Designed miniproteins, single chains, continued (3). Designs and how they scored, part 92

Each design is a single chain, and the fold is of that chain. pLDDT is the mean over its residues in the fold that is shown.

## One batch from the design tools (miniprotein)

Design m11183
Fold by ESMFold2-Fast:
Structure m11183 (fold): chain A 81 residues (1-81)
Amino acid sequence: SSEDFIAHAERAIASGRALAAALAAQDPAGSTEILRLVDELERLLAELKADPENEAVKARTEEVLRQLEGAMLRALQRAAG
């Protein structure tokens, strides 16, 4: 549902901010990329909450969420070695 998706995106935003803060000194480029995607996702999520039936905004929000999750995974892989 849209509510479940919004909740998932909000958790990803919180996780992204926490990971970016944890990695800021060790991986400043990865931290910066994560924060950029978090900021874009927050903006898109606000647009989606204003118009939940907007399929274009929903599709873009889903794409940015995927990009954020990918950036977080890559940053964790770099930190692991």
Scores: mean pLDDT 89

Design m11184
Fold by ESMFold2-Fast:
Structure m11184 (fold): chain A 64 residues (1-64)
Amino acid sequence: MRLSRLELVAGVLVGSGLATPEEAEELARQILALPRLTREELSRIVGRPVSDEELHALQLAARA
């Protein structure tokens, strides 16, 4: 099966060290529910600062 946007976002979160595998799906759901993917909103959801590179990767995954 092709990976869903949820799985792609969760994969970026785990790969970037922003989330554990156990919390990644729930955090990915919260990210996909946002009207806009901003650094401030992403940092709030993951509970730590998000870099420009991490922001860009999450934006790409959410639009796949």
Scores: mean pLDDT 78

Design m11185
Fold by ESMFold2-Fast:
Structure m11185 (fold): chain A 60 residues (1-60)
Amino acid sequence: TERAARAAGALAARSTGASREAGERGGKLYQDGADGKEAARAMGVSLKEGTGTARLGRAL
C-alpha cells in the first residue's frame, strides 16, 4: 500500500543518510510505477541505494 511504501522508504533512508521525507517520496514513486532510477533521484541518493529502497517499498 502507499502507506507501507512510504514507511519502507523512510526506514531505508535512515541507512543511506537521506531525509525521511525523501525516503517516503522514493518509496511512493516506486509503488506508483517509477523505476529505481526515478526513486533514487527523488531521494537524492545513488542508484544502488535508491534501488534498494524502491525494492523494499514495492515489497510492502
Scores: mean pLDDT 59

Design m11186
Fold by ESMFold2-Fast:
Structure m11186 (fold): chain A 68 residues (1-68)
Amino acid sequence: MSRELSEALRNGDVEKALELLKQLTDEELIPALVGALYYDNPEVVDALLQHPKLPEELKEWAREERKR
């Protein structure tokens, strides 16, 4: 995960995080999802759940995790 995305997620900078999501590699999607959940950023989580390359099993896990 890029430093810029990590900082945006930590700071709750939704607009910056959503912009950076467009530039992520497939390998960066899972760390980005975990970070968005950890820093409680539901808009970024929702954007990642709509990403076609994120595995369905991880999308289901994330939906359950954020319900807590």
Scores: mean pLDDT 77

Design m11187
Fold by ESMFold2-Fast:
Structure m11187 (fold): chain A 72 residues (1-72)
Amino acid sequence: SKEIEEVKKKIRQTELMIGATVGIKEIAVFIARKTNAPKSVIDQQVAQLDAKIAALEKEKAELKAKLAALQA
C-alpha cells in the first residue's frame, strides 16, 4: 500500500541520518584527539551526539513497529 511505502521510505531516511551522525561523531572524536582537546570537551561533544543517535534510533524503532502493524 501507499502508506507502507511511505513508512519504508521514512525508515531509510532515518537510517541515513543515523549513519551520518555516527560519521560526524567519529570525525569529531578523531579531530579532538589530534588537537589534544580536554577530556571534558570531548565527553560533552560525544554525549550530545550520542543523545541525537539515541533519539533517531527510537524514531526508527517506532517506525518499524508501525510498519509491522500495517503488515499484520
Scores: mean pLDDT 86

Design m11188
Fold by ESMFold2-Fast:
Structure m11188 (fold): chain A 69 residues (1-69)
Amino acid sequence: TRYVTPEEVREKLKPFYELVEEGGRLAEGDQAALDRLGEAVTKALEAIKEGKYEEANKILEDTIRELKE
């Protein structure tokens, strides 16, 4: 929107994109891990639509932690 600069939105979304990329690398070649990451991304995108960027990042961080086990 005109009331929020594109740069401010990019800065808030930067951790989200970095987490999605990390999760994708960890889940590569593992269908169950890819399915879990996909569900987490869907849930995180719903949080972003509500302006809850911190909640979205936490959803992905928790999922990435599980994938590292």
Scores: mean pLDDT 76

Design m11189
Fold by ESMFold2-Fast:
Structure m11189 (fold): chain A 80 residues (1-80)
Amino acid sequence: SVKEEFEKLLKELQELATQLQEALLANDLKKAQELLKKMEEKIKELKELREQIEDETFKEEGDVIIETFEKALEYAKKEI
């Protein structure tokens, strides 16, 4: 289902976020840039999938999570 696909993408995004944190701690700027790009692509996929979600409560919860990740990426970009 669309909801299951959304949840799977969120999990993948969380895994990428963990890898990004590790790359930043290691001062691996090249890897951090590659991971940021992958995360931005996953966020774009989540936003496209969100348009197919008819459950407004689920959609609103998803929006909050997406916004949280976007804010985290903005902070990470300042370190690169």
Scores: mean pLDDT 83

Design m11190
Fold by ESMFold2-Fast:
Structure m11190 (fold): chain A 87 residues (1-87)
Amino acid sequence: MSFNEAFAKVDKDGDGVITRKELIDFLMEEYGLDEKTATALADEILTSYDIDGDGTIDFEEFMRTVAPGGRGDFDEFIENLLKLHES
């Protein structure tokens, strides 16, 4: 499945922002993470990439920051975060 199509489904409200809940749901769906792990990663991503400080992430800005090359870049980003939590 196209990463762009899968990730476009995260922005269900169509307001151009990713909420904490949408990010948690995405991590659980795409990476099979449990709710606790997905919540911890979502909070870490939000604190690092919430550029506007409003508790949300702009969809296009987030994609350009963590996955400029698409799914492979995002998979590597999530794997690196998981390894940091397991170390």
Scores: mean pLDDT 69

Design m11191
Fold by ESMFold2-Fast:
Structure m11191 (fold): chain A 60 residues (1-60)
Amino acid sequence: SLADIVRKVKEMQEKYNLSDEDVARVVDQVADEQARDGLSDDEIIELLTRKMKEVAEQRK
């Protein structure tokens, strides 16, 4: 559900100490892939988690 996706985004943001700008960029990228490829909720959560981890690692 959308609520589960929003909750996971907030949990990942807090866990990895990401800025609102970093989160917005990841969400926009995943939304573009969802519009193109028709991702399931589980696939959206997996992709968000992966991209947020990548951003966190690049900021160190």
Scores: mean pLDDT 79

Design m11192
Fold by ESMFold2-Fast:
Structure m11192 (fold): chain A 98 residues (1-98)
Amino acid sequence: NELEKLEFEEMVKKMIEGVKAEPDGDIDEFVYQLVLSYISNEFKDDIEKRKELIEKVKKMFKEGKSLEEIAEEFEEEGYYKLAEKIRELAKAREELLK
């Protein structure tokens, strides 16, 4: 869905601008919230799948897994689009932390 893609890209852009304005901000928390928002929007019509994926992401973040490790887990389970979005966020995070 082109509209949903544009909405997500605009949200990522605004978050990047917000983090750059506050370098003491928790970048990992912002990325975590973006991943949760993406899952909530992508699976809005599938309550059980949305719940499953959100709980999985929460567990992986709590365990301290990297964004790449999280993306690989979802890719192995067939969630290629979600894995791609997580990798895009990982790349944006690297740009913010340099």
Scores: mean pLDDT 74

Design m11193
Fold by ESMFold2-Fast:
Structure m11193 (fold): chain A 92 residues (1-92)
Amino acid sequence: MKEKLEKTAKEFEKKIEEIKDKAEAAKLYAELAEVAEAALRYKREGAIEDEEEQEKLEKEAEEFLKKMEKLTEEDLEKEKERYKKLLEELLK
C-alpha cells in the first residue's frame, strides 16, 4: 500500500510541475492536500457513520471550494508544502 501511494504521489507531482499556470497548480496541490487529510482522518478514526458529522463535512467541502476559487500562483509553495507534510504523515 505505501509503495503504491508513493508511486501515485510522484506521478501527480510530475504532472503538476508541467503545468504552466501556477495558480492552477496551486489549486491541484490544495485538492491533493484535502484528499490526504481525509485519508489521514479515515486512518485514525475510521469511516464516518454519524449523519451530523457527514453534514459538517459537506459544509467544510463547500468552504474549501470557495477557498480554491481565491487561490493564486503565490499560494503554490504553501499548498505544495501542506500536501507534502500530509503525505509524509500518511506514509508513516
Scores: mean pLDDT 72

Design m11194
Fold by ESMFold2-Fast:
Structure m11194 (fold): chain A 91 residues (1-91)
Amino acid sequence: SKALEYAEKAAEALRRGDYETAREYALKMLELAGVPQLLKDVFLERFEELQELPPREAAIGLLEEAARVMSASGEEELAERLRELLERERR
């Protein structure tokens, strides 16, 4: 899934402290998955908070919020795949 690839790239960018690149890939993921504007706004508010966290914790927070927003949008298969990425990132 291209949306999953964008999520992986966003998390990797956060691990490097590259918040601008992470934001670009996160937005591409949300747009490709057809996430409603209200849920995009909720995601972006959480994303701004992630900038205050250490890189690994920021990447974990991104994947947690992405999975939650995808589930809320009815994208359960993508949400499950994001949770699998999250488990990998926690190790």
Scores: mean pLDDT 86

Design m11195
Fold by ESMFold2-Fast:
Structure m11195 (fold): chain A 85 residues (1-85)
Amino acid sequence: PLTAADLERRRELLPVMVEELAENAEAALEEAADEPEELREVIRRIIELAKKAVADKDEAKRREYEEKALEVALEAGRKVLERLR
């Protein structure tokens, strides 16, 4: 399980992860080619938000897109866990 310190460090890396995802969008979608369409739609949505974050010059708007990308990822994770219970 992730410790509180690991989670805090991951938050510090969130801008880097979003930039990396925006730059490697095609590779991420290709890797997910065998995933259900529902999950692929979630990945496309996260990539869309990541690209918007990287393109925006306003730090507040960039942070908002980064947070929205994280929210979409967490919601998808919750739905996967619900199916396993």
Scores: mean pLDDT 67

Design m11196
Fold by ESMFold2-Fast:
Structure m11196 (fold): chain A 68 residues (1-68)
Amino acid sequence: MEEKAKELLEKVRQMIAEGRPVREILEFATKELAKLLKEAKNDEERQLVIRTGAEIDELIQAASDAAA
């Protein structure tokens, strides 16, 4: 789970760096986070996914503010 969460964070950072639309990044992140949450085997993995989602939300919000 840790590796998948790391890969998702890196992909979101890459999409932001490429200047992809905030909506596209949000749709991608939401879909991937839902998939990871479904794959979580225990509470530790669920907490990791939730924390990863919070980090992604912060990144997307920052990108949205920058794209005004």
Scores: mean pLDDT 80

Design m11197
Fold by ESMFold2-Fast:
Structure m11197 (fold): chain A 97 residues (1-97)
Amino acid sequence: MRAGEAIGDALVRLGRLTVETGTWADALSELLGEPPPATDRELVRRLGRYLVEAARRAGLEATLEEVEIDGVPVYRVTARSPDGEVVELTLGPRYES
């Protein structure tokens, strides 16, 4: 399985469960078997962990890192396929000043 396929499949599953549960926070809670996150930052961190775990279950190398961009902590998901494909997603809160 390619990194883009593994991440894409994971996001489709999350989206479908979000329609069923009413919120993506509840959908992530169900997918991970954990209580709902208390903060938006924790929600984004759990999204990153869900994607990394999905990629690793597909037999891929995947990592979750906390990265600072312009003083803002964000989460970076990196997944690598055996054929050399690399997928990087930067996940962070959307806020307007």
Scores: mean pLDDT 77

Design m11198
Fold by ESMFold2-Fast:
Structure m11198 (fold): chain A 122 residues (1-122)
Amino acid sequence: LEEIINKLSERGQKIYQLLLEVATGKKSAHDAQEELLKLTDDLLLASLAPSLAAGHPLAGFPDAMPKEVQETIEYIRKVAEELEKEGREELAKQIRALGMAMLLEGFSKEEIEEAIEELKKL
């Protein structure tokens, strides 16, 4: 995990920590959204990321959201839900936070999938 986080920019590391605090219940999605909007210019993802990190389902994707981003969010959700069913709840929280932080930092779907698979091996 630490090696993967260290590959993120300083901003990406701050975003990851913020989303992890939401995923672990240490910070509300609302408070995290206000802080996140100061760290990134992707306003659409910034508005959704805290709730998604907390494990809230998205009822539908906004029409403005690119298909690759939608598919990446669904991948993160599916992996985290599978880990929760296996009793790996803390790892699921880390995966939700890391995946959303990487997505906000502009990593590709492939790069995010690779990072999540590496994290699952730990």
Scores: mean pLDDT 79

Design m11199
Fold by ESMFold2-Fast:
Structure m11199 (fold): chain A 113 residues (1-113)
Amino acid sequence: SLKEKLLKLVDEFIEKVEKIINEYLGDKMTLEQAEEAVLLILKTYEELKDLINDESKLTLENFKEILDKFRKGLIEIAKKVSDDEELIEKFSKELQKEIDEFLKELEKLLEES
């Protein structure tokens, strides 16, 4: 079903983002900063699931808005973790790459339905 494919896409996206956070920030985060990142991930995951469960809100635009907010939130956490501007820039680019790939796959699934 479309719902099962969308949930799988979200789960795979979250796993990729968690890997990126751990790769760039994992060894540098305090416990409090790590908890802030986990809470943001959980909140975003819930918001994405709510879109999938409500057909009237299941639009590419609504996903873009949630993911843009998510990316900005993660970058703010990264800035609290590290003063290394090059690290933060690479982190931001890697997050944007995964978001762009997610949105491309999402658009394809929505068009095939």
Scores: mean pLDDT 89

Design m11200
Fold by ESMFold2-Fast:
Structure m11200 (fold): chain A 81 residues (1-81)
Amino acid sequence: SMELKEKAKELVRTLGRALGLPEEKIEIAEKAVLEFLDKEEVPEEYIGFLAYEALRLVRAGETDVERITEKLLEKYKEFLK
């Protein structure tokens, strides 16, 4: 939903800035989370987890939005186990 996407954007931006990440990396993490939410139905309570994981990946040097989105799916499936 648009509401869920806006919440995800806000969380990625707020947390990314708190972590001292450059805006360019925050934007990559934001795009990956939004692409994930376009493909997967996710409960609202998991949005913080996805935001944090995307930011962790860009901080670790990931730059490809599609690759980050794939890694988010792997991590999300692990979390649900």
Scores: mean pLDDT 84

Design m11201
Fold by ESMFold2-Fast:
Order: structure tokens, then sequence, then C-alpha cells
Structure m11201 (fold): chain A 93 residues (1-93)
């Protein structure tokens, strides 16, 4: 199911961010972003979910650039998360 696939993607991304020892504010923003995109993906249209995902991606990348000592490694995890969530939403549509 889309719900199960999203939870697996979220768990993997969070584990990778924890391994990179990301800033606590970025980690909190990421957790809130995961909750929001999960809600929109499961309860709203695929078009609305993809639009919200693009916005979330831009916000997470911006925060990573501001708060991270090594932003390129953190952004790589965020980009992979974005790609996997986008593919999951598109496949479920």
Amino acid sequence: SLREKLMEIFKEALKKLDELNVDPLLRTQFLLAMQHIRYVALHKSPEEALKELEKIHKELVDTARRLSKNPEEVIKVIDEFYKKVKEAIEEAA
C-alpha cells in the first residue's frame, strides 16, 4: 500500500539523517514534513500531494544549506527522499 511504502521511505531517510548527525532543528522540520506529506498523499489528490512535496523539498534543502556543516551529504539524502516519495505517489495514482 502507499501508506506502508511511505513509512518505509520515511524510516530509511530518517536513519540516514541520524547517521549524518544533522542539526536538531532540521531533524524536527523533517519529521513534521514527513507527517504533512503522509497526510496529503493519503487524503488528498495525487496532484496536490506532488505540489506539496515539491514545496517541502525546497524548504528542506534551504534549511540544510543554512544549518548543515556538510550540506551536500544532507541534501543528497533529502533528494533521494523526494525522488522515492514522488515515485510512490505517482505509482499509486
Scores: mean pLDDT 87

Design m11202
Fold by ESMFold2-Fast:
Structure m11202 (fold): chain A 55 residues (1-55)
Amino acid sequence: KILSKEELEEVVKQLLAGGFSKEQVVAFFTRETEEAVARGEISEEEAKEHIEWVK
């Protein structure tokens, strides 16, 4: 599921507040973006940008 930068930042904050580690959050979004690229929903460049937003 593809999120805007604002939506992604909010989800990251909620996950961290819920007890997930930064490493777990990065791994989760890396997997999501890889699947989205495989489905043709986003480019590899967009996937990299989304991962930068999570870091």
Scores: mean pLDDT 77

Design m11203
Fold by ESMFold2-Fast:
Structure m11203 (fold): chain A 65 residues (1-65)
Amino acid sequence: MKEEEERRFLEGQVDGLLTLSEQLDPESSQKVKEYAEKAREALRKGDLESAREYINQGVDVHLES
């Protein structure tokens, strides 16, 4: 259950990034969406570590915007 719980949490974080990207300028929005897409692909492959890293990079883009 631990990995499944972490995966669901990270899926929620990806959804949050996609929602936040709708409020950003087009350039920042595109960058956040790219990191969110990479995080989703990592989650699909079971790579929770890479998913977390991509989510953090998307958050960094949002904070710099």
Scores: mean pLDDT 80

Design m11204
Fold by ESMFold2-Fast:
Structure m11204 (fold): chain A 95 residues (1-95)
Amino acid sequence: EAGRAELERLRAEAEKQIKELEKMVDTYLKDDPELRERFKKQIERLKKQLDEVYEAGLKAIEAGDEEAFRQQMLDIEVLIAFIEILKVLVKLHAK
């Protein structure tokens, strides 16, 4: 039913937040190459985590595993919240 549509919606939101974070890192940390590189490495880890959670979510749907699906959805929501925290940290270090 709605499970796949919800998974795709959360994935799209997470991808949007990652792209916004990438733009902020490039804009606010342009004069701090060490910190900028540190945030870029964190962003690459986030992209990998999103891909892994999304694939696990698809497998849970195929298996009819509602508990596993719920956990993967929660993991994407936690990932989005963490990206929001990173955006705040980027702004705080933009000096």
Scores: mean pLDDT 86

Design m11205
Fold by ESMFold2-Fast:
Structure m11205 (fold): chain A 76 residues (1-76)
Amino acid sequence: SPEEEAALTLDQRILRVALKAYEEGKKLAEIHGDREKALSYANLKAQLEIARLRGADPETIKKLEENLKKYEQELK
């Protein structure tokens, strides 16, 4: 069905976003030497983009954006 095809495409997009965030986190860990913080940042970034792709409510997106911003400050 069209819904099934759209869902499959969404899952593929989610996987790509997650992989990109993981690779970014890995690179940051190598630069900063703080692997745990870098991976936490990557996970939060992936969660935010996944929430956007899944059409999460604005309050959920805002909370994820605030969490990501906090971790970005800790990485600097």
Scores: mean pLDDT 74

Design m11206
Fold by ESMFold2-Fast:
Structure m11206 (fold): chain A 85 residues (1-85)
Amino acid sequence: MKEEFARKKLEEAYEKMKSAPTLDEAVKIGAEIGKELADELGATPEQRNAVATAMENAAEAIFTYGEEGDELARKYIDAAVKILL
């Protein structure tokens, strides 16, 4: 249940990041949703920071590498889900 919930929330974040008009906005969206999810799941401060960083890296991948960035961004989202478990 926790993994499915976390994955759903981070996939929603991914779609919002892809729809963001700028990289800076995508990075903020990813970091904020990642932190909110970590707080909701009672994650440690270390997990919270690691998830935020993974989501920021996902946003940068999307905006820097185009189609290749989508695959890399999904790997960062998978890493964020695993950090929260």
Scores: mean pLDDT 83

Design m11207
Fold by ESMFold2-Fast:
Structure m11207 (fold): chain A 95 residues (1-95)
Amino acid sequence: APPNEYVEIVLEELTDENIKKAIEEAKKLAEQGKAVKIHVTIRDEESLKRLLELVEELAKISAELGTPILVIVNRDLNPEEEEQLAKAIEKGLKE
């Protein structure tokens, strides 16, 4: 059954520091068996690249700990962005 409650993390800026903190917090929550929802804002190609790095690590954590981690983006992704996202998830799941 899907979890009824998510712990929410908001990333206003996709900086290296904020990404590291979000990954650490998500991993800690996942180790406690808690479902996590991460809200991110994509502004440009640099923020998209950082989102792909974040999603790869989150997919790995989710697979290792068996807890759902959702990423919510501020806009709809185009087909090329969706393909890049899918490849990042696949890399995380294989590692």
Scores: mean pLDDT 80

Design m11208
Fold by ESMFold2-Fast:
Structure m11208 (fold): chain A 90 residues (1-90)
Amino acid sequence: SSSQLQAQLQQSQANAALSAATAARAAKVKAEAEKRPDLAFMAQSAASIESLSNDVLASIQRNPISSPGQQSLVKGSADGVASLEAVVKA
């Protein structure tokens, strides 16, 4: 139905917006971690979240139909970067 398609497109756009924000936040955490020897071990985790978030963005651009795991992956990545941000701010 048109309503179902519209809901899928809205969810896809929300996933894209969150993934873009998560990638930007992860890049910032990575840059900060790379400047701090005590946090160097976090740079790879931040880089992984950035890469994954960019891959999700590319996937949405190719196919706007959300996969069953895509929303969970997007939320998990956002939660992950929030945890890294808490450590770099402490």
Scores: mean pLDDT 83

Design m11209
Fold by ESMFold2-Fast:
Structure m11209 (fold): chain A 100 residues (1-100)
Amino acid sequence: LREEIEKLREEIHKKLNELAEKIDAGELSDEEFEEMKEKIKELLKKLEEKHIEYVRELAKELNVPEEEIEELIEKIREDFKEILEEIEKNLELKKKIAEK
């Protein structure tokens, strides 16, 4: 699980860098931009689910009450939502700047 999380983080960084380079090069159609953005969003959703699994396993090993585990998971989901929104906003802004 930890190795899966690390690989997923590396893949997300690689995809973000590839998208940023293509935006800067001016070689990206609107359709290709949306496709690459959606792939990054899918990877982030996979990372969220893997991170939640990891937290659940650790919390159970540490005998954390189930109610507290659910509160931690809700916070993780909220944090990932904010990260996703920030990434989308930054990518859209970068594309808009590159097109001008």
Scores: mean pLDDT 80

Design m11210
Fold by ESMFold2-Fast:
Structure m11210 (fold): chain A 61 residues (1-61)
Amino acid sequence: TKTGTVPATITDALAPGQTAVSAPRTFKSVTGKEATFTLEPVTVPADGKPVKGNLVITGTE
């Protein structure tokens, strides 16, 4: 299993104090390899500004 992270900006119209998440999404290649990516959970600051976060990618190689 191999995991990587990619910086991302969260611009959701969430209320302050809410947590931004994405549903896990799985890709399956023609060779049967799988990869899942999710957004690292981030709580929206009270100031309501866009939040920087990480996209976490996990694969079976």
Scores: mean pLDDT 55

Design m11211
Fold by ESMFold2-Fast:
Structure m11211 (fold): chain A 76 residues (1-76)
Amino acid sequence: SAEQQAAQEKLKERVAEIQALIQQYLAGKISPEEAAARIAELAEQIVELMRKLGFPEEEIERWRREFEELIQWILA
């Protein structure tokens, strides 16, 4: 459906935004606190898009844990 296609495109965009934030953090262009906060917001959007796209809850839970680990790594 058009909604599913739009959700897939948004999921791709949000993942790319997280990757860009990680690169900015590693380059010293953004603070750990700012990077962590923005990644947390994007992670919630990704989780909601994954639910809308019918991803299994077990897979969504795994990705949520991966995002939490990433945020803790940045803040360490």
Scores: mean pLDDT 87

Design m11212
Fold by ESMFold2-Fast:
Structure m11212 (fold): chain A 75 residues (1-75)
Amino acid sequence: MKREELRRKVAEVRRAIDEGAPKETLHRLAYEAVRLAVENKDRELMQELARLASKSPEAQDILTDALLEVQRELR
């Protein structure tokens, strides 16, 4: 169940990037997905999120920021 939720969140991030969602929306979705992936120690989903960063410069900035911030908060 928890991993299916993580996959769903990652898919939502992918869709937001592909559809050009507003920066604030993308940041919130990315933060939620990254946080869940880190909490569950799911390296595959973390790697998928990192791959999504290659889709656009804005996605790269937002996903990188979310990754660093979540890692600082959750250790």
Scores: mean pLDDT 76

Design m11213
Fold by ESMFold2-Fast:
Structure m11213 (fold): chain A 92 residues (1-92)
Amino acid sequence: SAELEALKAEAERLFAEARRLAEEALSSDPQTGLVLAAQAAEAMERARRAVDEAVALGSPEEAKRLEAQFAEEGRRLLAAIGRTLARYHRAS
């Protein structure tokens, strides 16, 4: 459906935004990096909501694929955010 496809597109856009913000955080000064890392985490939270809504509208098979994609992307991004935060904490 158009609704489902729009939610999937929104989730993918938010994943891309979170990756960009996490990458910028790693190359920024500590203060800017912390702000960007927080924004990346917020983008992931918004992506989770979009995925949850898409799962509610989709078929069981589509829901399973969306949940698997979210889990994979989420784990990779949380690891990247964690590395960013650890790096800036060590700069003290």
Scores: mean pLDDT 79

Design m11214
Fold by ESMFold2-Fast:
Structure m11214 (fold): chain A 94 residues (1-94)
Amino acid sequence: MKMSEAQVRSYALAMARGLVRELRLMEEEGASLDEQVRAVRNWVENLAATLLENLSREEAARILREARDEFLRLYPDAPAEVVETLEEVVEEVE
């Protein structure tokens, strides 16, 4: 399936907002840090795969960074391990 760059960017930002809501709910429900890290890695890897199917590696990396920035803007107090996991996958796409 081929999406426009604007559609892919909109999708990535919506997914970032969804991840913030999921992680906050997981924290409230007492999920372990390991469970949160696993959820973040699965989410980011799935997003990266979707972006790479529709965009060049450079464009995918730019949109992943925009999604990361939106995530950090909405969840500035996220656990360090969650942030590190998100940044590792972003760096792997570059």
Scores: mean pLDDT 82

Design m11215
Fold by ESMFold2-Fast:
Structure m11215 (fold): chain A 92 residues (1-92)
Amino acid sequence: ELGLSDELVKKIEEEIEKILSIEDEEKRKEELKKFITEFVETYLYPLPEEKQEKIKEWLIEKFGEEYKELVEEEFEKALKAPIDQLKQAVLA
């Protein structure tokens, strides 16, 4: 339903647990932002919007509601960046 392999889901869960185990709150937020950007860039662009939304919701559940706004912001930013870059290249 997420469109990800079971192996990939497990790896993502392990990475989230590592990030959540970081005692320094600022560093934890930084690693969370980095993870979301890299994840979106690697896995989400070829997926349909419906699956992208389900994955975003799943990540919010895994990180916790306290990180909901941060997850949503980084997702939107990461999804927009390649479109903006492609648009600039085409308009040149």
Scores: mean pLDDT 72

Design m11216
Fold by ESMFold2-Fast:
Structure m11216 (fold): chain A 119 residues (1-119)
Amino acid sequence: MSEEKKELEEEKEKLNKLLEQLLKDPETAFYNVAALIASLLLQIYYEKDPKKRKKLKELLKYVLKYYIETFGTDLEKLKEAVKKALEEFSERPLSDEEIEELLKLLEDLFEEVLKELGL
């Protein structure tokens, strides 16, 4: 439990440093954060270990909170950018069904973050 919390804190610190770098250029910041979200969604989708999947979802929620605070609550705009990033950065072509499942996961986690923020 202590070791698992420490790993999650270390991963969050690494994500904070990455987010600071991705937000440095305002013109590319939105797309870079959408690409990071797409990467985390793919990691969650292919992860078979429920404990690791839970940690990845917590990290994605952390990134989504940062996204909302920086870019606002337009989920449809985010979904379009994430869909484009998934199509560009996946190791293989994704089926329409796989894309729909990934975007539904994004929607569900985004709604959870909005509720946690009282929005």
Scores: mean pLDDT 80

